# Designed miniproteins, single chains, continued (2): the designs that were tried, part 61

Each design is a single chain, and the fold is of that chain. pLDDT is the mean over its residues in the fold that is shown.

## One batch from the design tools (miniprotein)

Design m6228
Fold by ESMFold2-Fast:
Structure m6228 (fold): chain A 76 residues (1-76)
Amino acid sequence: SPQVAIEREAVRQAEATYDYLLEHRSEWSREKLIEIIEIMIRELDELIARTTDPSARAELERIRERLLRELRELKE
């Protein structure tokens, strides 16, 4: 299905974006990191809402949970 292929590519893009954030984490201030992570969580929430493949959805939800943990640690 073309839709499933699009959703799998979206998972790959989300993973790549998360990896980029981790690689460049030290280059940003705490306040800027919080802003970036909150934007990424909002974008992931919208993507998850429109994702129909259960496997793709589960992977996006795992990325979201990792971002939420990072956000909580930054706000401590």
Scores: mean pLDDT 87

Design m6229
Fold by ESMFold2-Fast:
Structure m6229 (fold): chain A 77 residues (1-77)
Amino acid sequence: MIDEDEVRLALAAMIAGLALHSKTPPSLEELARWVAKALGLDPETVRAWLEGKQPLPDDPVAAEAVRLAREAYERRK
């Protein structure tokens, strides 16, 4: 159900938020690993999405999770 997908997205958003509130912000690699764990995906694939080297997935939950992580990473720069 959509609600379960929203839970996975909330977990990814929580990881990104935790990274933003950490004393030492995570690297892009660490963010990719955290998001990949939340979504059950390969961290290298997630990193490629975060770097814009691959088009975002058709899965709306994965696409939104990547967008949130990318936004969190950009706000740290």
Scores: mean pLDDT 67

Design m6230
Fold by ESMFold2-Fast:
Structure m6230 (fold): chain A 82 residues (1-82)
Amino acid sequence: MLSKEEQKKQAELEYSKELLRAMGDVEAKLLAEIQEIKARLDPNSEEFKEEVAKVKEKAEKEHKEEVKKLEEELKKKLKEIE
């Protein structure tokens, strides 16, 4: 049986892995959406800048929500270990 300290370390390691995954997923999605915008719009247009700004804002919000969810899950796991 793992000690409470080792269980906490494992929970933190899982949290770190999920954070890296969430970051990678958001970055990949953002890159794909920007590529689609580049295919549809002139990169020098104001419309291009507005569309890119919108997808960046959406990606930032989605990432922030996922990070918050992961932080809450970590806090719950740490409380369960105590």
Scores: mean pLDDT 82

Design m6232
Fold by ESMFold2-Fast:
Structure m6232 (fold): chain A 84 residues (1-84)
Amino acid sequence: SMDFHKGWIAFNNKKYKEAIKYYKKALAKKPSASIYGNLGDAYFKLKKYKEAIKYYQQALALDPNSEVARKNLAKAEEALKKAE
């Protein structure tokens, strides 16, 4: 979708809050593992690790065999532990 592409462009320009806005618009139209994963990535960059974990878990629920989502979830869980 156009919203997904706008979110991806915003993310690559380090505009993470703007990326979240567009990814949420894309998610409202059609949920997908890739949109959940990209929301997790954007929240991770903002150091919002609890939100990143929630979205990576949703990505894995839709695509349980995603090695990328599994590794990103583990990375977010480790970052949350270190933020204590």
Scores: mean pLDDT 90

Design m6233
Fold by ESMFold2-Fast:
Parts: C-alpha cells; structure tokens; sequence
Structure m6233 (fold): chain A 79 residues (1-79)
C-alpha cells in the first residue's frame, strides 16, 4: 500500500466517522474525543500525501493518546 492509498483510506474512514457520530448512542465525552480523533486522522492523511514523516509520527502519537483517553472514559461509565 502506498502512502497516498493509505491517506485516501484514512480520509474516507474519518469522514464516515464524522458523518455517523451524531447518530451513535455514546457518552458526550466519547463523542467529543472521537470527533477530535477523526479530525486528526484527516490531518494525518494530508501529512501522508505530503510525505511529512515527522508530522505523521506526531499525529499518530496524538491520535493514540486520545484513543487511550476515550477508552478510559468508556471504562469509567461502565464502572
């Protein structure tokens, strides 16, 4: 898979997430984090298309940190 192909797939996934997110029965905090993750995923797709490896690494780290936060919030609501 080329970086351009990966970027296109990430862009499609992020757009689909943003489109469907308001219809999901999720806690507000999880929805906010999912929206931020999707927005950062769009930035990641753009960085991949530009070949900015440093920016890609930075965005991947930020996305991973937000995914971990979303998981912790979900666990808190589950008890």
Amino acid sequence: MSKEELAEKLEELAKETLEKLPELDLPEEVKELAKEIAELTLELAEALKKGDEKKVAELEKKIAELQEKAEKIWEEYEK
Scores: mean pLDDT 78

Design m6234
Fold by ESMFold2-Fast:
Structure m6234 (fold): chain A 119 residues (1-119)
Amino acid sequence: SELERRRRVAEAQGRALRDLATAIYHVENGDVEGAIKALERAIEALKELRELTKDNPEFQERVDKAIEAVRKALELLKDPNASREQVIDALYEALKALFGVTGSREDFLEAVRAMVAAA
């Protein structure tokens, strides 16, 4: 049903946001393995979100941009020459694409830390 589809969309969005937030937390704390696992979960949630939103091409385009940004972050995490800042910038771009995040990068990272601490 349409109600069930909307519920699944909200659940997939929530999982993607939480896993992206968790990945940022692990990156800031030097836990590369934890960050990779969180980003792999985020990609699965984003793929589900893409399938659930076939009737919204503009939103699917934003989901595709978010997936691309997350994949870039995964490549950067595996690159010994990449900085932590480059990884966090890629993840911030994923959140901007998907959720329309506005404000400073620092304000967003503070919100991420609060969200992870509350979990």
Scores: mean pLDDT 82

Design m6235
Fold by ESMFold2-Fast:
Structure m6235 (fold): chain A 78 residues (1-78)
Amino acid sequence: MTPQQQIQQYQAHAQQHRDAGDLLSAAESYYNLGNLLYQSGNYDQAIQYYTQSEQLAQQAGDQDLAQQAQQNKQKVQS
């Protein structure tokens, strides 16, 4: 699977989980999108998806995922 296909897959999964109200699975999908975009050098988009992951993880009560998203966001910005 190409990086573009992986991005499309995670975007679809994130949307499905959002529509279902599954905040944790949506947060995980956005975290994976952030990682893929960071690896491909799309830093602005990576920051956006890490931010969405952090917010949804906090709402879901997953402090570990929220912290990982925050740390990766800061790493991209540094």
Scores: mean pLDDT 83

Design m6236
Fold by ESMFold2-Fast:
Structure m6236 (fold): chain A 73 residues (1-73)
Amino acid sequence: MAAKEEAFAKAGEAQKLLKELYEAGLLTPEELEKVEELAAKVQAAIDAEDYEAAAKYAEELKKYLEEIKKKKE
């Protein structure tokens, strides 16, 4: 069950960071489109019960959001 727990933990971290950036108005329409694409990949992997892929996409989403935050600080 480690893969499932890791997937939800990473998705939760990405979701928290996304909320912080969205509420701060730091996301451009182009960045939001990329975020939505990555979030859709996470959700599709969870729906397929591919928790290893879900964790990978959630980590990619978090890294993309961290890069945006770094550029706008």
Scores: mean pLDDT 81

Design m6237
Fold by ESMFold2-Fast:
Structure m6237 (fold): chain A 73 residues (1-73)
Amino acid sequence: SKEEQIKKLEEEIEKLDKKIEELRREIEEILELKEKGEISKEEASKKIRELVLEEAGLVLKRLLLYLELKELK
């Protein structure tokens, strides 16, 4: 049903929002470790780049799901 499709999309978007928030926290932790001198600037830059690319992919996926949800409502 349309209601089941809406619920499934809303649940998937909520899961993506949680993953995006978790990635943002990981980026903040890496920046903190860099400030404390616990990791090198090069290592921090590499890790942040990987996490930012992953976040960008999840944000794009969320936008596509949101557009699909908007068309159903």
Scores: mean pLDDT 88

Design m6238
Fold by ESMFold2-Fast:
Parts: sequence; C-alpha cells; structure tokens
Structure m6238 (fold): chain A 103 residues (1-103)
Amino acid sequence: APSAAERAEQEAAREEVERRLEEIEAMPTEELRERLIKLGAPREVVEAMDRDELRAALTMILLAEASNAGHTEATAVVQEWLRARPAAARAAAAKWVPYGRPK
C-alpha cells in the first residue's frame, strides 16, 4: 500500500489540477489564447480557435504534465474533464497540442 506521504502527495496533486481546471473554465477567451501562446502555440492557430478548443488544448497540456509527473489521481481527474469537453473541440486541440513537446 502507498505510504501516508505518497497518498498526501497524490491528494495535493489532485487538488492542484482541480484548481487549474476551474481556472481554465473561468478564464476569458483572450487569456486562454495568451496562455497557449506563452506555452509555444503558433499565434495564427490560437487566433483561429474558439473558447472550447482553447480550453481543450490547455486541459490536454495539464493531462500530460500530471501524467509525466506520475500523479495518477490528478491524471484521472484531468482525463474526466477532458472527456466532458465537446468532441470537435478535443479533435481540433489534439492537432495543436504536440507543438509544445519534442516527438
């Protein structure tokens, strides 16, 4: 079984991603665009995206961050939020998300 410290780390990571997901939901379209541009997205791609596509893209980035950090509970929460987003928005965001990472 995981130690109390490991459980506390997983819970803290889950609470952090929940706060960041709520921030993404509350964020106006222009702030979402600024966040993606700062993360390395091409400006022309970001300017063409609607709010749902921008939210999906930021959620996909958060999913990768949680997964790469080994935060299993946080990863599961982000996956649930991502699945709740419109399928078209997720598909559009997925075309862009690789721009922030080496393949």
Scores: mean pLDDT 78

Design m6239
Fold by ESMFold2-Fast:
Structure m6239 (fold): chain A 74 residues (1-74)
Amino acid sequence: MLSDEELVERLLEILKSLSPGQARQFLEEFVEGALEKNIPKERLIAILEKIRERITDPEIAKVVDEKIEEVKKL
């Protein structure tokens, strides 16, 4: 598995190339895959929060914020 820092960098590069709708789908699949691999919810939230801090596109930032809130409610 990638380190959290390497994973954040990789996810950021992917998100920069996506529309808001594509980003929402991508993050849904990412979170589902991570949970299937038994990655702790708290670790997922930390990764998503690190991504959010580095997003410059406000529409993509909104998508990440929504996904963080969804994961917190699991």
Scores: mean pLDDT 82

Design m6240
Fold by ESMFold2-Fast:
Structure m6240 (fold): chain A 59 residues (1-59)
Amino acid sequence: MAPLTPREREVLALVAEGLSQAEIGERLGISREHVSDILASIQRKLGVSSRAEAVAAAA
C-alpha cells in the first residue's frame, strides 16, 4: 500500500480524536468535501472500508 502523505496523516489523527469532516476542514483550513476526498484516499491506501478501520490500521 502507498504511504500516507503528511496531510493524510493530519486528517487521520483528527478523525482518531473524534472530529467530524466539517470540524477537520475548519481545523486544517480546507473544505469538508476535500476532507472527504482525503479520507477516501486514506481508506484506499490502507485497504479498509470505514473511518474506524482506517484509524485502527494506522495505529
Scores: mean pLDDT 79

Design m6242
Fold by ESMFold2-Fast:
Structure m6242 (fold): chain A 78 residues (1-78)
Amino acid sequence: SKLLELGKELYRKQKEVQDLFRKARESTPEEGQRLFEEARKLAEEADKLAEENPEAVELAGKYLLEKAEKERLEEELK
């Protein structure tokens, strides 16, 4: 599904934002500021994409939730 792929890409961008913020905190002041600005721009792009495509966000969110619940259930059965 085109919407599901879009939603997955959005969640992937959100993870990249988190990784960039983490690296920024661990870097030198100069490198950290650059990474922070990059993360902020990516976060703004992801936020706008989510606002323009709420159906894609909901569909991908439901998919990830169902996947997590299935993994949890499989662990409980062991």
Scores: mean pLDDT 79

Design m6243
Fold by ESMFold2-Fast:
Structure m6243 (fold): chain A 77 residues (1-77)
Amino acid sequence: SEGEELLRQRRYEEAREAYEREIEEDPNNAKAWHNLGLVLLRMGELEEAAEAFRKAVELDPNYEEARRNLESIESLF
């Protein structure tokens, strides 16, 4: 996706906007929520990243990568 390419290029603000747009079109897209969390994590927005990962886990409880990322951030709080 556009967001994935921007994230790979470390264009974090643009990647955030791309994933937010993707979520606006499909709020139940667990992968988009997880990827938004990764962008926010790279930007140091830990609390927002945790919320995005939590949303991904709520949408897909078997999303192991999102759950691990959420657990890692929550261990810091």
Scores: mean pLDDT 84

Design m6244
Fold by ESMFold2-Fast:
Structure m6244 (fold): chain A 74 residues (1-74)
Amino acid sequence: SSLEEEARRAVEEGRRAIELARRGELTPEQLSRVLRRLAAVLTRGIREKAPAELLTELLSAAIEVQEVLDELRA
């Protein structure tokens, strides 16, 4: 599959994970796993010189997942 398709799927998974975590339906460990997948796709995107817009979407999703994870751990 294309990097663009993988990135869109990762961003969508991140958004769903945030909603589930806010409802108490996702553990901090599961949310951390989603964050690791976002970071892996972002790293690959940088290496493969993906469009800046795609990298920005991945980074924004990763930041939002990290913020929710920090809230759950506080």
Scores: mean pLDDT 86

Design m6245
Fold by ESMFold2-Fast:
Structure m6245 (fold): chain A 65 residues (1-65)
Amino acid sequence: DVAKLTAAELMAIGLEIEGVAVKYEIKGKKVTVWVEIRTEEQRRLAEEFAEGLRQLGFEVEIHEV
């Protein structure tokens, strides 16, 4: 579903703009993101990102760096 893939990419770009995501990869239904967590707010943003993508039907893998 192109619309869901576009939504996932926009969400990942948003997390990157917020300075939380340093890298992301989308492969089929799997989204992998590498995050730098320095504050509780950044952790919340990463958790909300993962929950949002899982609600869209994606498998989400988070790596803290």
Scores: mean pLDDT 81

Design m6246
Fold by ESMFold2-Fast:
Structure m6246 (fold): chain A 74 residues (1-74)
Amino acid sequence: MSPELQAALEALRREVQRLIDEIKASPEQRRTVEEVLRQLEEWALQLEREKGTDYAVRVLEATRPGLLELVRRL
């Protein structure tokens, strides 16, 4: 994984972690979010391999609002 994609994923994970702490998510809800983040990381890695780092980062940024909304609805 490129440093750029890793930094973007770490920033997103940090934002999601802050949100799940704010909503006082249950262990089950936290487990669901971790699974979604794991799948997102695997998908982003595949995109980077197929389309390059810039594309993967842009697609990840485009999915960010939807992911945060999903976490807020837990």
Scores: mean pLDDT 82

Design m6247
Fold by ESMFold2-Fast:
Structure m6247 (fold): chain A 118 residues (1-118)
Amino acid sequence: MAVVTESGGGTVASGGSLTLTGTVSGVDFADSVVSWWREAPGGPGLGIASISADGKKISYAPEVAGRATISQDVSRGTAYLNMSNLQPEDTATYYTVVSSGKENVLAFGEGAQVTVTA
């Protein structure tokens, strides 16, 4: 069974940066697509970044394009989301989502809260 734990959340001033970390166990990252999703208070969940199992295909939502960088350490089962020039609208709970068709796994953690102050 896959277990996902997010860390690196907190309060950041507008214009600041932070790195979120998702640690995954119980699934092979080499067979998994990893994505980051966020849910703003009262808003819908939005996928903001993804990286393919081989690390070669990366995509970003328009809301974070140019400000976010997704990366992974496949051998450690760890995914990273670095975000720069944070704005109050980036305030949300951020989730690491791991999906493996080979292992029939879809898992996500409890999320990391990010609060961006004016």
Scores: mean pLDDT 83

Design m6248
Fold by ESMFold2-Fast:
Structure m6248 (fold): chain A 60 residues (1-60)
Amino acid sequence: DEVREKITEIMEKMESASEEEREKLYEEMKALIRKNLPEEMAKIYEENLDKYLKQLKKDL
């Protein structure tokens, strides 16, 4: 699943990225999700991404 692989690559980049780069990567990932996944699945992914991004900010 090429979309899943791209999402994983973006997430890996987010772990080592600056806060500004993470926000840019997050927007790219949201756009990718919305174009390729059903609306319900897109919402679940976006919620998980928001939680993940917030956790990264706290754990750093």
Scores: mean pLDDT 73

Design m6249
Fold by ESMFold2-Fast:
Structure m6249 (fold): chain A 78 residues (1-78)
Amino acid sequence: MLSEEETLEALERFREDFEGLLEALEKGEVSKEDAIKGLKTGIEMLEQLKKVAPPSVHAEIDELIKEMEEKIKEIEKE
């Protein structure tokens, strides 16, 4: 199982990737389809992280997953 510190470091990287992907989408540097693929990959990786993460940080992982899922739905609406 990962430590809380390792999990939080990983979670910060996922947050940075998420924000960067949204910024790239807004600038037209990535297509909506590619952005959705990136977000879906991120969610899958976060679900894997949650399996090895301490229970104390599961809520924070779930929060980011939910934000990413909501953004996918928003992008899919065009």
Scores: mean pLDDT 85

Design m6250
Fold by ESMFold2-Fast:
Structure m6250 (fold): chain A 90 residues (1-90)
Amino acid sequence: AARPPPVAGLNPLSDEEVEEMIEELEKRGKFKEAEILRLYSEYVEATDGAKRAAILAEMAKLLGLDPATSTDGEILERVVKEVRRIIKEL
């Protein structure tokens, strides 16, 4: 199956650019932001629904959301907003 479409406004990034951004965030002590960016990259590459659901649950926990009571759409919206903020800050 095809991977999910990229989020509007994120711009296409190479795997190398994503890895460089994660390393820069970790060097700045932004471990939570680095993990969110890593998980989001894995989410976009995932073709299996169960794997995507597991990644969303981990991102929800990092954002202080309850994955059991939050919808996938709510989690994804919050993640997308945070990813856009991280990219803009770098």
Scores: mean pLDDT 73

Design m6251
Fold by ESMFold2-Fast:
Order: sequence, then structure tokens, then C-alpha cells
Structure m6251 (fold): chain A 118 residues (1-118)
Amino acid sequence: IDKIIEELLEIARELAKYVESEEAKEYALKAIEALEKKDLKKAQEYLAKANEARVSLDELPVLGLLQAALYLQQGKLEEALELVKGTIKLLKALNDPRYEEVIKRLEKIAKEIEELLK
């Protein structure tokens, strides 16, 4: 599970480059750092602030993956899986070649979480 969280946070860092709001991007990056340190309270605080600073729907993939990572750290596998699958749908809807590799990585992560639920 730690490896799945690490992979999600790596993808979130890559997607954070496309966050339009500088404030939302700053809080998203701080949430990633808090999750890497397993500081769940700080991660939740920064994620909430990133959501408040959001100006575009294109920011939802990053925020969704950060919430999924937080749920995985809390042992909420079903909620994490739902968010990963939702993020995959959003990225596919954007139909942007830049996200093809990210989508494949997230589909692998979703399958790994599904195996943990069996």
C-alpha cells in the first residue's frame, strides 16, 4: 500500500504543473509533502485550502488523487478506489495526449487497490 501511495503522490506532483491557480498549486504541493511525511492532519488542511483556491475543473485530477492518497493512508480503500476511477474518467474526458501515460499508471493503481479489496 505504501508503494501505491508513493506512485499516486508522484502522479499528483506531475499533474500539479497544470494547476492554473498558483495558490491552489502551492497548497497541493504542501499537501503532497504532508502525505509523504504521513501528517494526515496537515494533509487534510492543505487539501481543503487547495480546493477553496481552485479556479478550474482541470485542477480536480490533482485534488482527487491527493484525497485518494489520504484515504489510502486512513485505510479507506473503497473511497480511494472511487476517487482514482473518477480521476481516470476526468483525464480521459480531457482527451489530451499529455495524460496518456498518467492514465495508464492510474489504471494500474486502480487494479492494485481492487486486488487489496478481495
Scores: mean pLDDT 82

Design m6252
Fold by ESMFold2-Fast:
Structure m6252 (fold): chain A 87 residues (1-87)
Amino acid sequence: SAAVLQTLQQKLAQAQTLIQQGKYLEALQTLQDIALELVTSFPGEAQLIRDTINSVALSSRGKSLGEIAERLQSALENLLSELQQKQ
């Protein structure tokens, strides 16, 4: 549904704003909440968000907080781009 995709894009944009404000832990929690809401109706999108979170967690081992935030922002921009392409 176009309305569902629009709501997802808005929630992902909110997570991106949290990262820009230095609230990366709140951004990560927002992404997890979005994935949980989607798991039944949109399992592919839920899995993509979950894979993104896991990829950031694995690649952040031994990295500074600033590098973790940068990786989260890049991953979130990729998610937003992929969701926009589905419209």
Scores: mean pLDDT 68

Design m6253
Fold by ESMFold2-Fast:
Structure m6253 (fold): chain A 107 residues (1-107)
Amino acid sequence: PTFRILPKEALLAGFGKEEGEAIYLAQEAVAHMARGDADKAYELMKKLIEKGFEDIARAAVQGAAEALGLDPSEVVELFKTDPKKAAERLAQAARAAGARVEIDENG
């Protein structure tokens, strides 16, 4: 699967500063997970939770699980109880699936 990252400027323009930055951080977490970097993905997800954007973080985890052919409900429950293990599970699945990351320059 290919994970497409929207530019930060496009997200800030479309969603506003607070939500746009949170969505951008969620995309960065998914990109690191897709590259097999569970530690960096977890750090970014933890930042989202600490900032009060757990709903955005959970939505990103659900979408990544769906794209990787995992059970999204199971991965979201894992994220709620152990976000580091959820990041590790997603990174492992991404490596097995040959996941790629691309920047969507056109929005």
Scores: mean pLDDT 83

Design m6254
Fold by ESMFold2-Fast:
Structure m6254 (fold): chain A 56 residues (1-56)
Amino acid sequence: DPVEAARKLVEAAEKGDIEGVREYARQLVATGQVDFDVDDPEDLERLVELARIVTA
């Protein structure tokens, strides 16, 4: 479920859990609905921002 993965990604980012951010970002990319490189820190920041908008 991309919405649940997005919520978990936002929660991990708010806590400063870098490993959690990477894990939930990979889950979101695996859904095929987004195309980001989880090893690129700029793409990770953009994905977190997108997740915040979607889960607001």
Scores: mean pLDDT 77

Design m6255
Fold by ESMFold2-Fast:
Structure m6255 (fold): chain A 93 residues (1-93)
Amino acid sequence: MAAEIVAEALLEVGRKLAEAGDYGSALALAVEASLALRRNEPEEAIRAAVETVLKIEDKELAIEALRILLEAAREAGLEEAAEYAEEALKKVE
């Protein structure tokens, strides 16, 4: 359940990045989504996704992506991952 919530959020963020032309980051998020499901490591997947999003230059897209990741972490009950995403969001806003 937690891994599925996180994987869906990573794929949604990846889709938005691909639509913006960032295919490299989109692929990285698709790989992390697959690993979250296979290894059942949803918290690590959120952290990796946040690091990927923090490297994108489009600030508005980064804010939107971080909000998606934060909401997914909260829905999945991943308190530490949610705090990590929230701190990242404060840094870019």
Scores: mean pLDDT 84

Design m6256
Fold by ESMFold2-Fast:
Structure m6256 (fold): chain A 59 residues (1-59)
Amino acid sequence: SAAQQERLKKMSDLSLKLNRGDVTPSVKEEIMRLLNLTPAQLDQYLASVKASREAKAAK
């Protein structure tokens, strides 16, 4: 659907910002809204993204 495509585009843009280290309050709020996460779940998600980025850099 158009709504699903819009969500995927926003998530892609947010992923680029996270990979650059641009973790602002606005970016965090948008991720929580798109994925329906609590602040604690967001912390786990961000830790997972950081770990994946570090693992990819080590290859």
Scores: mean pLDDT 74

Design m6257
Fold by ESMFold2-Fast:
Structure m6257 (fold): chain A 70 residues (1-70)
Amino acid sequence: SSMRERILELIGRILRIIGELFDLDLELEEAKKKGDKEKIKELEEEKKRLEEELERLKKELDELDKEIAK
């Protein structure tokens, strides 16, 4: 597979996670309005997991960008 295809796949995965984080932020807003402390904790833990995955994918994309720049 081409490096272009690999980059596009990583971008697609990054965009999906960004969308999931956006949805989680909306759910956190609702949970905070309701004072649902247990739900807030669950959503914050899920958000942290997704942010860690997003950081990993961004690092992979950065490494591929460096490979192209060589």
Scores: mean pLDDT 84

Design m6258
Fold by ESMFold2-Fast:
Structure m6258 (fold): chain A 75 residues (1-75)
Amino acid sequence: KPMSIEEIEEYIKELEKRIEELKKKIKELEEKLKKEEDPEKKKELEREIQELEGIIALLEAMIAFLKKVIEKIKT
C-alpha cells in the first residue's frame, strides 16, 4: 500500500511536468501584463500570476517532501 520508490519518482515527474505547464502560463500572463493599460485587468492578471506562483510553491514543497521520503526509504 505505501508507494514504491519507483512510484514516488513517477509522481515527482508528473508534479515537475505540472510545474512547467504552470510556469508557461505565468510567462504568458506576464507578457499580457506588460502590454495591458487597463488598471482593472492589470489587477486581475497580477492576481492570476500570484495564484499560479502559490500553486507552484506548493507543488515544489510536495516534491521536496517526496524526495526526503525516498532518502529515508533508501536508508
Scores: mean pLDDT 84

Design m6259
Fold by ESMFold2-Fast:
Structure m6259 (fold): chain A 82 residues (1-82)
Amino acid sequence: MDLEELKKRLEEDPEDGEALINLAMELNVLGKAEEALEYAKKAVELLGEDDPMAQLTLAFALSATGKTEEAKEYLKKALDAI
């Protein structure tokens, strides 16, 4: 799954929550934590705080940007939703 393809998908459909989650996860794996955080926040806003994948994705992005206390909060929310 290529980052550029995911970005093009979002340009055509900015409400594609699946593409937002996948893009945030890929960016986090590549060490682009700040970009990952922006897309993870959008995923939570679109899918809602009850979506465990959106919450988990945001937790990982927060952890990668050094916001470990906030990451723990969202990780708990993701686990509670399962």
Scores: mean pLDDT 79

Design m6260
Fold by ESMFold2-Fast:
Structure m6260 (fold): chain A 50 residues (1-50)
Amino acid sequence: MTREENVRRVGEAAARLTRERGRVPSQREIAREAGVSVGTVSTVFSGRQG
């Protein structure tokens, strides 16, 4: 996946899970929903600026 596609998938998964659960989901939950690794989710959150 491209970096942009990973950011989009992670963002969509996080928004969807937050809406469904009424709370901020864990990185593991986001990774599972987005179809990426937990490390990818962590990178997206850490690399927000670049």
Scores: mean pLDDT 75

Design m6261
Fold by ESMFold2-Fast:
Structure m6261 (fold): chain A 58 residues (1-58)
Amino acid sequence: KEKIDEKLYEKFAEKMQKLSEDKANEFSAFIAELLNDESLSEEEIIEKAEEKLKELEK
């Protein structure tokens, strides 16, 4: 779980810095919810995080 956290935040760190503070907080909260969902695979978590980030980058 911790290694997945590091991978996600490192992968998206640059794009998160381009987001407003509110959107960055929303994205972080979304990732935390995905990581707490034990029914999701690592691949599904990454895909959902990428989709959310693209929506926030509008």
Scores: mean pLDDT 74

Design m6262
Fold by ESMFold2-Fast:
Structure m6262 (fold): chain A 70 residues (1-70)
Amino acid sequence: SLGEKGLTLALELYKKAIEYAKKGDLEKAKEALEKGKKLWEEALSRHAIPEELKKKYEEAKKEAEAAIKA
């Protein structure tokens, strides 16, 4: 579904944010992180998400945020 694609894209954006942060491109890293957050929040508002998947996405988000701060 479109919702599932949105969740997948949010996770991919968090991974891209980490990649950009490692390369020192903090502006692109922040942009990717914010886009991922918006897609994740939209998915949460429209669908009941399993707790194990919520944990996985939250961990990915925190990893991306940590990479940007490093």
Scores: mean pLDDT 78

Design m6263
Fold by ESMFold2-Fast:
Structure m6263 (fold): chain A 68 residues (1-68)
Amino acid sequence: SLFDEFRKLADELVKEFTPEISERFRKAYRELRKTATPEQRAEIDAFLDEVTKKLEEKFREQRRAAAS
């Protein structure tokens, strides 16, 4: 399903943040939002928030490592 593909792209994005994966993730998000019910859109948005938090944590850890 499109939602499963979206989750897979989110996992790839958290593993390695690249412009290519980021763009594919954004496109999948927009496509899911177009076909989703209001309830499904809320679920998709909640998942996006969770992915965003994971990315923020990853970048914070990378900054700490860089700062020594």
Scores: mean pLDDT 78

